# Designed miniproteins, single chains, continued (4): the designs that were tried, part 70

Each design is a single chain, and the fold is of that chain. pLDDT is the mean over its residues in the fold that is shown.

## One batch from the design tools (miniprotein)

Design m14412
Fold by ESMFold2-Fast:
Structure m14412 (fold): chain A 99 residues (1-99)
Amino acid sequence: MEARKREIEELKEELLEKAREVLERLERLKKEMETADPEKREEIIEEMAKLLEELKAFMLEFRKKVGEDTELPEELIEELEKIDEYVKWLAPWMAEKAE
């Protein structure tokens, strides 16, 4: 039983590291967008969308292993909330691409 708690803690740490990596990459790409031409902006948006899809897949696998009821650490919640701001920021572009 104690081994299961350690496994869950390790999985939470892995998800936190992945969320931080994704957030850092999203922040860099957003800064690049501020000075980019239209063609480069499209490439940056596609890269950001891919990073968000990779994180969603990682979170799905995490929930399969630990269950939906598992409480996330405050630090992880904070990082995920910051990432959600990027999801909302990309939403208009994603809607246009779905045309």
Scores: mean pLDDT 78

Design m14413
Fold by ESMFold2-Fast:
Structure m14413 (fold): chain A 54 residues (1-54)
Amino acid sequence: EELLKEAKELYDRVKYQAPSLTDEQRLNAITIGLLSRGYEAEKAREAAEKVLKE
């Protein structure tokens, strides 16, 4: 799924650029990134949660 792939890409960027962020801050950053790319809020949040667990 393209959404999950983009969420993973954003997660990797957040880990590299700001490794000191809390899990909640990372979740919010990924979710906002997906929203800016045109994804629905509910799906963006779910994808961000999935990639944070991996």
Scores: mean pLDDT 77

Design m14414
Fold by ESMFold2-Fast:
Structure m14414 (fold): chain A 93 residues (1-93)
Amino acid sequence: MLEDKARKLFEELKKKGLSKEEIFEVGKKEGLATALMALALLEDKSEENVEALKEALEWDVKEQAERLKAPKEEVERALKKIDELVKELVESI
């Protein structure tokens, strides 16, 4: 469900010639930051796209933590796991 919305938005933004940074900002506003950056990585496995996905995941974790009032320790643990998850994703593709 979220994947279809993210793919459509990603294609529209690419057709408009938006940069990765501009696509990320639209993703933040739409609640699709991680999905859009993951789609970018699937098209181009560059180090820049790996870093962008990591940044989007960190953004989503921090936003969710603020809403849930999560303890600092849990947030730091989640952020450390992002590096491992992104590495595993890149290795699986």
Scores: mean pLDDT 77

Design m14415
Fold by ESMFold2-Fast:
Structure m14415 (fold): chain A 72 residues (1-72)
Amino acid sequence: SALEELLNKRKTDALNAASTAGKKAGEDGREFLRRGGSRSDAMKYMEDQGKKAQADLDAAVAKAEAEVAALA
C-alpha cells in the first residue's frame, strides 16, 4: 500500500541519516586525535554522538509511524 511505502521510505531515510551521523562522528573523532586530543575524549565524543544518532533515529521512526497511523 501507499502507506506501507511511505513508512518504509521514512524508515530508510532515518537509517541513512543515522549512518551519515555515525560516519561524521568517526571523522570528527579521528580529526580530534590528529590535533593531539586524548583517545578517551575522542571515544566519549563518538559514544555521545552515537547515542544522539540512535535517539534521532528512534524519534524519526516514531514520528513516521504516528503520521502513517493518522492516515490509516
Scores: mean pLDDT 84

Design m14416
Fold by ESMFold2-Fast:
Structure m14416 (fold): chain A 77 residues (1-77)
Amino acid sequence: TDQKEALVQQGIIYANKAAEYAKKGDLEKAKEYAKLAAKKFIDAGATPEQAVKAVESILRNHGVDEEDIKLLKEAAA
């Protein structure tokens, strides 16, 4: 479905931006993008738990520190 695919892509884009800002030390912007990413995954049909896990996986794949991942997971939930 085009709508679901578009929402998943938007979620990935926002999660990538969250990782970028986290690596720059801008945790305020990183939190906002993590929240936006989770919302898009939920809108695409993910549970809140699945959405948070998806954001966490993208952040970890981009080399975000585990302490920052923990903080951003709380913001995404």
Scores: mean pLDDT 86

Design m14417
Fold by ESMFold2-Fast:
Structure m14417 (fold): chain A 55 residues (1-55)
Amino acid sequence: GAEIERLREEALRLASQISPVVREVVEREIDRVIAEGGDALGILRRMIKSLRALL
């Protein structure tokens, strides 16, 4: 949904600020989480929090 897409964009924006390699790894992990159909929303929020802590 729209919220997952918004969080995905934010996570990739933050990952890009760290490095291109981190962005690629984060994108693959997000796509895996979404494909698995689990708590994608919760996982994306935690991922964003972790990425912000690294910046």
Scores: mean pLDDT 83

Design m14418
Fold by ESMFold2-Fast:
Structure m14418 (fold): chain A 87 residues (1-87)
Amino acid sequence: SEMEELLERLRELAEKIEAGELTQEDVEELIRILEELYSLETNPRLRAAIEDLIAMFRKWAEGREWSQEEQQTVARILRTLVDAREG
């Protein structure tokens, strides 16, 4: 399904964040995927989590430097979102 494909790609991108391999193109892709998930999501708690993630990645795309702690936190939030959607 469209949702399953988006969730799989988010998991791959979370792994890139943890590895310190996230590129500018990956951030742009993350924002696009999260915006698509937001349009498909009906659970208000998950919608709020997606909005927060979009805001974080937009700040990164604008040239904000991420600390190691922020990278770990963002990756954890992404994994939690994916897990919540899969069951």
Scores: mean pLDDT 79

Design m14419
Fold by ESMFold2-Fast:
Formats: structure tokens, C-alpha cells, sequence
Structure m14419 (fold): chain A 60 residues (1-60)
């Protein structure tokens, strides 16, 4: 279904966003503000991924 396909796309996009944000956090480890900012971005992407993943497992 289109809904399941879109949910899988969101999971993949959030996984990429989280990986990129973690890399950006590590690249800016000497700047505590930028590190915190990117850690928060990564955490948000990881949280969205887990919510959508759990919902997808219930639908399949």
C-alpha cells in the first residue's frame, strides 16, 4: 500500500538524517553548542524513526 511505502521511505530518510547529524556532531566536537545542536537533531530523527518503525511492524 502507498501508506506502507511512505512509512518505509520516512524510516530510510530519518536513518540517513540521524547518521549525517551524528557525523556533524563528531565533526564539531570542539564546539559544545554545535555538538549539542547536532546531537538534538540526531535524537529527533532517531525518535521519529523508532515511532514509525513500531507502527509499520503493527501494520505488516
Amino acid sequence: SDKIKRMKEVIENEERAARQARADSEAHKDDPFLRLFWDLVAGAAEGVREIIKKRLEELE
Scores: mean pLDDT 85

Design m14420
Fold by ESMFold2-Fast:
Structure m14420 (fold): chain A 106 residues (1-106)
Amino acid sequence: GEKYAEEAKKYGELAKKYGEKAKETKSGKYTVLAGGYTSLAAGYTDKAAEEGDAESARRGAEYAKEGAKYAIEGGKAAKTPEAASGGAAAGSSAAGAEFSAMRAER
């Protein structure tokens, strides 16, 4: 679990970095990158949840949620179909991660 939370943190931080860059540059490419990294953070959250490590899954979900926030803001700023798709995908990934973390609590 802990190793997966660490990986989720790394990808969540990358999602934030590229989401901020998407907002600054208004580039759909950076929004897609931010969305992809959010999805990776969510995937590692799911792995922590599969191991029954509720604490690591909760932490991973928090990182995925933060990454999604920045990806969505970047997508909104870029105003392209690609950026809108990337932001929506990031939001969906973060929601899934939160659900997985919630299930691991049981």
Scores: mean pLDDT 82

Design m14421
Fold by ESMFold2-Fast:
Structure m14421 (fold): chain A 74 residues (1-74)
Amino acid sequence: MMTKEDIEEAAKEAGFPDAEVEQLGPRVFKVTAGDMTVTIITDDNTTKEDIRNALKMLKDLGVKGEVVLDLSEP
């Protein structure tokens, strides 16, 4: 199970050292980093590396505003 601290560490490793993380539900997290707000939806198979890689991708693409990352497997 992902913790708030796991998400904070992943965001810092993705290049967002000042990211603020809020837990909205048992598998839902909000990350605020610069001009971007990301809602991350996880499941029991989601890893910290999956979150780090997804956030790094958004950073590299220069994404701004509100984004939803659904990392759950249907």
Scores: mean pLDDT 80

Design m14422
Fold by ESMFold2-Fast:
Structure m14422 (fold): chain A 60 residues (1-60)
Amino acid sequence: GVIGLTLEQVEAAIRGELDDELVTTPAGHVHSLADAVGWFIETGVSPDDGSRFELVDEPF
């Protein structure tokens, strides 16, 4: 599966500006957006289901 992140979300997470934002993986797992951005930067994939993170123009 694929998880879309915007450049704005990635930049906000790096600045620590994402307090309560959540993302749902294609497998239905819910994570904080900050954790998802961390995984995107470090590995490019979700640890739960192996879904790939990709930069998109619009958020999921």
Scores: mean pLDDT 71

Design m14423
Fold by ESMFold2-Fast:
Structure m14423 (fold): chain A 61 residues (1-61)
Amino acid sequence: APAADALGARAAGQLAERFGGGDGEAVAEAIRNGSDARTIAEAAGLSVKSGEGLGRVGAGL
């Protein structure tokens, strides 16, 4: 995956950890597994819609 995708994944993981609304452990594991921002957002409890928006912004960078 490109660097922009990796940055988006990290941001999603950190937000989920701070929010405490999702599974911080699942998010961290998805990041270690090299999952895409969509998968991480799903684990974080963020809607797919939010993950898609973040992915598009990151891809534009």
Scores: mean pLDDT 56

Design m14424
Fold by ESMFold2-Fast:
Structure m14424 (fold): chain A 62 residues (1-62)
Amino acid sequence: MSTLEELRRLRKALDEEIEKLKALLEKGDYSVQRRLAQLESAKGIVDAAIAFEEERLRREEE
C-alpha cells in the first residue's frame, strides 16, 4: 500500500525527467542519450515493481 504509492510517485518523477531529456535529444543534444536510456531502464524497473505489487495485493485478497 505505502510502497505502491511511493512507486507511483517515483514513476511520475521519472516520466517528467524522461520528457525533458527527450526534448533535448530532439533538439540535437545527443549527450543526453545515455542518461535517457538509463532513466527509461529505471522506469521499466519501477513499472515492473508496481505491476508486481498490484498483482501481489490482488492475490492476497483472493
Scores: mean pLDDT 80

Design m14425
Fold by ESMFold2-Fast:
Parts: structure tokens; C-alpha cells; sequence
Structure m14425 (fold): chain A 62 residues (1-62)
């Protein structure tokens, strides 16, 4: 589940215009969080194009 969360977060970040580096960082953080809250907040931030914020939020929540 965390792995799928990470993958969808990275894809959402790329679609929102984030760099490859920021998208990968966000996806990795969501995968590492392991919690639903970490995955959800990371995904929402990634959709906004904030890959760095997505990674930070996922770590803080999970």
C-alpha cells in the first residue's frame, strides 16, 4: 500500500509540474511513511506541484 501511495504521489507531482527530483523525493517519503495520513497529505501536496512540501508533510504525518 505504501509503495502504491509513493508511486501515485510521484506521478501526481510530475503531472502538476514538479521536477523529477522533487517528484521522486515526494514518492519516496510517502512510501516510507507507512500511514494513511502520511500517504494522503503527501498526495495532496504533490497534486499542488509542491514535491518538497509533499515529502516533508508525509514524513511529519507518518
Amino acid sequence: SSAEGGKRTAEAARKAGASDEDAERAGTAVNASGTQEGQDIGYEKAKEGDGRGAALAAVEAG
Scores: mean pLDDT 74

Design m14426
Fold by ESMFold2-Fast:
Structure m14426 (fold): chain A 88 residues (1-88)
Amino acid sequence: SELIAGLAEGARLAREDFNAGKKKLEELIRQLEERARALEKEAERVKQTGSPEDANGAEGQAGAARLGLETAKNFAEDIIKQAEEELA
């Protein structure tokens, strides 16, 4: 009985840790989304006012940030799904 109670408490703590980690991961993804949008806006600004070389550089940075975000989102969704299946 005490062993079963200990296992149930361990499962509860694991779910709390997972929920906390999921929230932190969602906050990090949101920060990456804000960064990608900021760089995309800067690229549009540079495209209108800067040299072609500066515009290409800014577009490259924006594209890399967007690709990084989409990769991070896919990885986060996969990790969350795997953890939810393990905790079910």
Scores: mean pLDDT 86

Design m14427
Fold by ESMFold2-Fast:
Structure m14427 (fold): chain A 77 residues (1-77)
Amino acid sequence: ALDPERFNEILQKLAEIYKEVAKEYGLDPSKDELDEEGKKKFIEKASKEFNVDLSFIDVKKPTDHIVLEAAIYITRL
C-alpha cells in the first residue's frame, strides 16, 4: 500500500515540476498537453529532483499518466 502523506507530497512536487516545464514551452499547464520533448524534460527534471531514474516511463502516455506513474514509483521507494 502507498503512504498517502508521502504520495501527496511527491505528487505536489511533481505537479510543480510539470508547471515549470509547461511554462518554459509557453503552455497553460491546466489546458495544454506537453509534446514528447516536453515529457522527456519533465522526466529528466523529476529524476534529478528525486535522485531516481524515471527514463523507463513511456513518453507516449498522456501527461497525467506520466505524473501519476512517477509519483507511485517514487512513493514506493
Scores: mean pLDDT 80

Design m14428
Fold by ESMFold2-Fast:
Structure m14428 (fold): chain A 92 residues (1-92)
Amino acid sequence: VDEAEKKIAEITRETAKKLRELIEDVFQLTLTEMRLIAVTTEVMLHLRRGDVEAALKTLEEFKEWAKKTLPEEAYKVIEEALERIKKIVEEA
């Protein structure tokens, strides 16, 4: 669980850095980064409780939001990050 949380945090920081280069609108960038941190924090909390299903659902809901809200290039960065996090969650 601790190792999974560390990996998720590393993916989250890497993803936030990539998003800063792709999203010019400061408010959209800030909202996206805040939501990414909130979602990854919720995933970590679900993993601490042993609730893998809730963690996966949280990731899916964020993916749907990103697809509807973000430019295609930013969405692809989120999608790749969420797929990496999903594998960590499933292995936990």
Scores: mean pLDDT 84

Design m14429
Fold by ESMFold2-Fast:
Structure m14429 (fold): chain A 59 residues (1-59)
Amino acid sequence: GREAAERGAREAAEAAARGDTAGSGKLGQHGSNEALKAGDVEAAERAAREGARAAALGP
């Protein structure tokens, strides 16, 4: 649901801050998948975008 997507986005940002950009992308994608299972497309898109942006901060 939304909480899983928000958690994924937050964990992705924290991973990126530690320099783990690959882990950041995976965490954002995981949150997106959990939101989709709950039928929350908006939360899924938000988590995917935040994870992708965090991963794009550089290797």
Scores: mean pLDDT 68

Design m14430
Fold by ESMFold2-Fast:
Structure m14430 (fold): chain A 123 residues (1-123)
Amino acid sequence: MPKLLIVDDSVTTLAELADALSPYYDVYGALTGEEALRLVREYKPDIVLLDLDMPGLSGLEVMREIRREQPSTRLIALGGAVLDPEVAAAARAAGADALLPKPVPAERLIAVVDEADAAKRAA
């Protein structure tokens, strides 16, 4: 199965997202940007689902580093404000392939991740 890394500082949110996606993906989880970068280097995931609303390393900085090190990895940005024009522009400039506003319904989450996986396989 394709490898998916989920990055979110909420244990509850991480578990909910993992439960929705684990039937379809080999799911890895990170609670911090630093942990996310370590897991990207170790497992080289096909898709990274990244919460922009994390403390510490900003989600945008994590995305830029992933794009630099793993140019073929598909990046999905999550956030409460991710569709705000300035946030959306910054996320896409950092390498986001898709934007998902929180809260995200499970069906929409699966659809966007599947679209990212299809794009990764086509590349």
Scores: mean pLDDT 82

Design m14431
Fold by ESMFold2-Fast:
Structure m14431 (fold): chain A 56 residues (1-56)
Amino acid sequence: ALTSEQVGRLLIAAANAGLLDPEDPAQVALALELARSADPATATPESFVEALAARL
């Protein structure tokens, strides 16, 4: 599991990519769930953005 700091960085990356509206609680909840279950060895902003896009 990722740390809260690492999770925050992934969420910022998704918002910057236009895939996450930080004011939409449903999108934020989905992104948090994906980030917390991500493998820290393979989790990059790019891979996270792709994973989130596949779930939207």
Scores: mean pLDDT 76

Design m14432
Fold by ESMFold2-Fast:
Structure m14432 (fold): chain A 57 residues (1-57)
Amino acid sequence: TPEEAARLGAEKAKELTGVDPRSLPPHVAASMAAYYGSIIGGVTPEEAARAALELFG
């Protein structure tokens, strides 16, 4: 789902960058979660971005 993709994207971003996206401004956290989440979650970037903003915005 888009929400699960956003969560996995945030986890992947933390793994790759060493920084928890949730410690960053909400719009940055959402962007990182959406980017990685769309790649691994099989959802569109737009769906992942919407779900990420809902979780982190």
Scores: mean pLDDT 74

Design m14433
Fold by ESMFold2-Fast:
Structure m14433 (fold): chain A 96 residues (1-96)
Amino acid sequence: AEAEEEARREREKEELARLLREWGLEEHLPLVLEWLDEAFELERKKERLGAEALSEEEKERMRRLLLPQAAGYEAEAAGGSAREALRVFLARLEEL
């Protein structure tokens, strides 16, 4: 439901803000929040209208929005710390 999706988005924003402050990376919070909002809007459009309703540009943008998180997961899987994974995520996010 739309209300449940909004509540999830707000919870994720609060959790990300808490983690960034805890790790001394709160300067990156505005960029992370913009990324989260853009990802949620494209995912909502895809869910509501189907993947075929997205333009090729929107599909490419969705793919690119997944790259920071994927890079962070790969760093963690390679034995990196949570902080290192977050740094990798933030570096890839800045390249978007």
Scores: mean pLDDT 77

Design m14434
Fold by ESMFold2-Fast:
Structure m14434 (fold): chain A 63 residues (1-63)
Amino acid sequence: MVEEIEKKLASLDEEEQKKFLTELKKQIFQEAKEHGEDEEKIKELAKILALIRKQEGVKPEAP
């Protein structure tokens, strides 16, 4: 769930956040491949992906 992901990110330092976001993206891509026809699942994955993009966009290391 998006809120649980946000809380976990808030408890991690910047380096650990990057690792967590990378692993989360891998999981999302795997879930999307496996459940591509599940509209409810795709909506949830899209919300998580949007959260990841927002977090990455705020990081000064993203050129």
Scores: mean pLDDT 70

Design m14435
Fold by ESMFold2-Fast:
Structure m14435 (fold): chain A 80 residues (1-80)
Amino acid sequence: SAAEIQRKKILLGARIGVIEMLLYEKLRDTEKDNPEEVAARQAEADRLLAELDALQQQVDAGGDVDELEKRVDAIEKEAQ
């Protein structure tokens, strides 16, 4: 149903937001403890953040939720 699809989209968007938050938290912790390492780690984080933004745009555009969920899972594992 349309309502079930909308609910799944909201939940997927929430997962994307949580992963983004965790990436920023890791950068913040690195910045506090060793600011010289931030520049080296920033490029990797920027790549993951850009992919999360692209995935959110695909969710909003009505992409295949099951396919997008698998992609979010892969990014979540990489962001560990």
Scores: mean pLDDT 84

Design m14436
Fold by ESMFold2-Fast:
Structure m14436 (fold): chain A 96 residues (1-96)
Amino acid sequence: SLEEVIERAIAELRAMIPHLHTLDDAQRAAAARQFMGLAFAELERAGLDSEEDVEELLKALKAEVEANLPPADAAIVIESMERAAEERLAELRARR
């Protein structure tokens, strides 16, 4: 289910938070982009490839980032996540 994919993605994001503190801004952006790619692959494997599913996943992950990182670091991670989500939404729109 979407809820199960989101729950696993949140757990994986929480597990990487200590590592994010050791990275610079460019590395945090790259890590966020890679993480989103893996999360979208999990959605696709689960058959959850709607625009709404991508938007719900992004919303949940943004909330988790805001709760666990300082505002400046959170902004960099969130911007990278939003860019990855926009690219995924464009792919899904092109398929329909």
Scores: mean pLDDT 86

Design m14437
Fold by ESMFold2-Fast:
Structure m14437 (fold): chain A 92 residues (1-92)
Amino acid sequence: MEKAKELLERLLEKTRELAEEAGLSEEQIRRAEVTAIGAFVAAKEALLKDPSLIDKLAEESVKYAIENPDASEEEAFKAGEEIGKKLAKEAE
């Protein structure tokens, strides 16, 4: 539980850094963070094995927020789950 919490905190920090560097609004940053949480839930086991996936999950979460400015938090979370599933499968 503690290791998973640390990985989630690192993912959210990286997601915020990338979103701020991209010039996203606070609303878009929030959407990127929600997407990253969804991705973390789906890719948790893969992240525990390979923490380097944090950077790629953060990049894809920020990309989703940029490409989908009108997405709800629920839609962003579900999109994150699909991103996480895809990246976890590619890491196998």
Scores: mean pLDDT 84

Design m14438
Fold by ESMFold2-Fast:
Structure m14438 (fold): chain A 98 residues (1-98)
Amino acid sequence: MAEAREAARRAYELLQQGIDELNKFSEEAIKKYPEIKEEVEKLRQEAIDRLSQAVADALNAGLTPEELEARLRQAFDEARKSLNKGIEEAIKKVEEKK
């Protein structure tokens, strides 16, 4: 009980930090390239949804706090990489249409 509560608390702290970082990165991209705003907002929401699902899955798996943190850090890295790639592709598409 106590260990599971501590794991859940850490998971939500990491999720919140992850969401904040994805939001900041997305806002910076939109500021530089306003024409991709809709695509970036879509990619950001998909990344947040993926992170939220990863948190739920990790908590349901009964992982130790250390394994939970490792799993969430990996999911966070994958979400950032996916978002970065999507933004780069969106920028290329806008440049190609000019």
Scores: mean pLDDT 78

Design m14439
Fold by ESMFold2-Fast:
Structure m14439 (fold): chain A 74 residues (1-74)
Amino acid sequence: GWLEAIKAKDPELLKEVRKLLNEAGDRAIQEGLDPSAVAANVTALYLRAIADPDYTLEQVKADAEEVIARLRAA
């Protein structure tokens, strides 16, 4: 279940993911992007990182930048 997936994930990796996503989200909001849209997309990436044990920090970083780029284009 979800709890088993969370426990299988490295806790320090999840802290780094959360920090990275919060920093990316804060930067996007400072750039003038909609805070609600940023929060929703950042939260979705964080939930994916929790659920998927194979989702790496590098992939999270790349996906966060892609999401922000898409929001800038909207």
Scores: mean pLDDT 76

Design m14440
Fold by ESMFold2-Fast:
Structure m14440 (fold): chain A 79 residues (1-79)
Amino acid sequence: SDKDKAEKFREEAMKQVKELINNPNATPEQVEEEVDKIIKELEELAKKSKDPQAKLDLGVTIGVMQIAVSVHKFAVEAE
């Protein structure tokens, strides 16, 4: 179903974001750039989805990813 596809894609996207954030060789700027690419893929999937709940869940995931990148950047700059 569209809901199952959206959930699977959200889990994969969040896993990629965690791997990027936890990579000690990646700069905050590189993390932000790679996450922006993932966000664009989620936005395209949301546009193709016919399920309002799937669209909402994808939009929420985009917001969470943006917050995670901002928090990571702040934490790196604060240390």
Scores: mean pLDDT 80

Design m14441
Fold by ESMFold2-Fast:
Structure m14441 (fold): chain A 80 residues (1-80)
Amino acid sequence: SPIVLVVRHGRTEVTITVSPQGEVTFDVSGAESSRELLEGLVRGLDEAIKVLRELGREDLVRWLEGLRETLRASLDALAA
């Protein structure tokens, strides 16, 4: 069965769907700026990493940790 996570950060809602085959999709709504979008995605990734780690999906955890690092770097660039 697919795993569906809904994560809210401020007004931003991120829906993360993980297929049984390991395909990960992200649907984002409510973000009014690139900053809000990136902050919401980072929060969504934090929650997805926790769930996938408990399920032993180390392959997906490593990929999502890399994506999270990239998005955090983008947030730091927006703050500069």
Scores: mean pLDDT 83

Design m14442
Fold by ESMFold2-Fast:
Structure m14442 (fold): chain A 71 residues (1-71)
Amino acid sequence: SLEEAVKRLKELFEKAGITIDENVLRKLAEKFDKDGSGKLTPEELQKLNEEILKAMKDGSKVITEEDYEKL
């Protein structure tokens, strides 16, 4: 489900030392879940991770709702 994908992503990012607001993470997951299945494909998950990592390149370890608007 979408909630399981969000939870897994949050756990993966927290393990890497990145804190992301759950609402922002949910919005990102919904944006990339284009088929409405409530589950991210491996390709969609990879693209989501790449966008989050790009946002971190400017020194931010926290993704905000403003950062989400830029993605």
Scores: mean pLDDT 64

Design m14443
Fold by ESMFold2-Fast:
Structure m14443 (fold): chain A 73 residues (1-73)
Amino acid sequence: SPEIEALIEQFRAYLESILPEEHADIREEMVELFEEFLRRYAQAKTEEEKEQIEKEFLERFKELLERYHAKLA
C-alpha cells in the first residue's frame, strides 16, 4: 500500500532526526518492527488475529526499548 510505505518512510525520517547515527541499528529495528506491525495488522481478518498481532508487537517493542535503554546507560 502506498499509504503504508509513506508512513514507514515518515517514521524512518523522524527517527533519523532524533537518533544519532551511532544508534542506527536500534533506529532500523524500530522501523522494521513498525513496518511488520502495520502490514500484519492491515491483513488481519479476525479479532483474535488482531489481538495476537498487537500482543506480539507490544512484547517486541518492550524488548527493543529495554535494549535501547541499556545501550544509553
Scores: mean pLDDT 79

Design m14444
Fold by ESMFold2-Fast:
Structure m14444 (fold): chain A 113 residues (1-113)
Amino acid sequence: MTLREILKELGFDVSDEVVEEVLRSIRENRDPETGLPAIRAGDLVVSLLTLLADQLGLESPHLTPEKREAIDSLSPQVKAVLQAILYAIRYEPELAKELVGEEAVQAVQDFLA
């Protein structure tokens, strides 16, 4: 399954440009010398997915006013891509590793466990 198929299955219409921008933002936290995600990249992904979980009615111990303001600044299309990435982390982990990197996937899985 591809990220585009997940977006379609979840009923989201998102442009390829928005998908690439979200993935680029995650990748920009990678160390350019090692190619590995920076520690902050995992924290960012966990924070964003925690805030998306809060929007779905799930409790989050890491929701702060600053993080809530950050979500409110995100477009609906960006939120849709993050939701599709969360789906991939849970149900298509190999795809998620290709999209956002193994360390970010592991950090989210450890957080959700």
Scores: mean pLDDT 65

Design m14445
Fold by ESMFold2-Fast:
Structure m14445 (fold): chain A 64 residues (1-64)
Amino acid sequence: GEADELYAQFLAETDPARQLALARRLAEVDSLAAAILRYFERQMGPLTEANVAQLRTLAAALYT
């Protein structure tokens, strides 16, 4: 579905600005992605280009 395609794009993306846009879109369409983002923002503060790589690492670990 759309969430699986966005997740694959998010993990493959190397540009932080595009990673940020994909992470925000994924959180809009997938309840698990939204929960992971809320958890991350509680630990790290607001999602930005500076910390999106850390979210990508967390998401990859939780989806396996």
Scores: mean pLDDT 83

Design m14446
Fold by ESMFold2-Fast:
Structure m14446 (fold): chain A 83 residues (1-83)
Amino acid sequence: PLEEILKLAEELEKAYEAGDLEKAEALAEELAALGESLLSPEELEEVRKKAEELAKKYGKPFEEALKEVLIQKLGELYIKEQQ
């Protein structure tokens, strides 16, 4: 559920603040995996397209761009829940 994602996002922020980059990376990967499990096929297709655009624009590997877009999409769901 979204509550678990929010908790992981909070832990990720704390890991970055503490300078624990290894923990931050692990938490980011876990958030990306949860995002994929929570999104509909239509939302996953949108995320994939945005990731392809981001990868091309910034010369990033597709997998890295995909993680960033997934995390952003999870943030959008968080904001929507708070409304």
Scores: mean pLDDT 72

Design m14447
Fold by ESMFold2-Fast:
Structure m14447 (fold): chain A 85 residues (1-85)
Amino acid sequence: MEQIKEQARKAAEEALRDVREALRDVKYYEKKGDKATAKLVGAKLRGVGAAVELELAIRRYPEAVSEEILKETREEAKKLGIEIG
């Protein structure tokens, strides 16, 4: 049971990190404009995928991510056109 909880926590933490990194990339490439369109699309796709994984991980282990961090991440993602939950 402990190993399953630790794996679920690690998955949620990794998904949160992936979302945050994708959001940073989206912000960076949006500033670059047309020159970075392919990289911007790639970053948005990674962000969407990571958001889905984060939702699934939180459903399995809600305590893995603090409510404050989750709220901040959702608000930042929404500003960049990525929906989490």
Scores: mean pLDDT 77

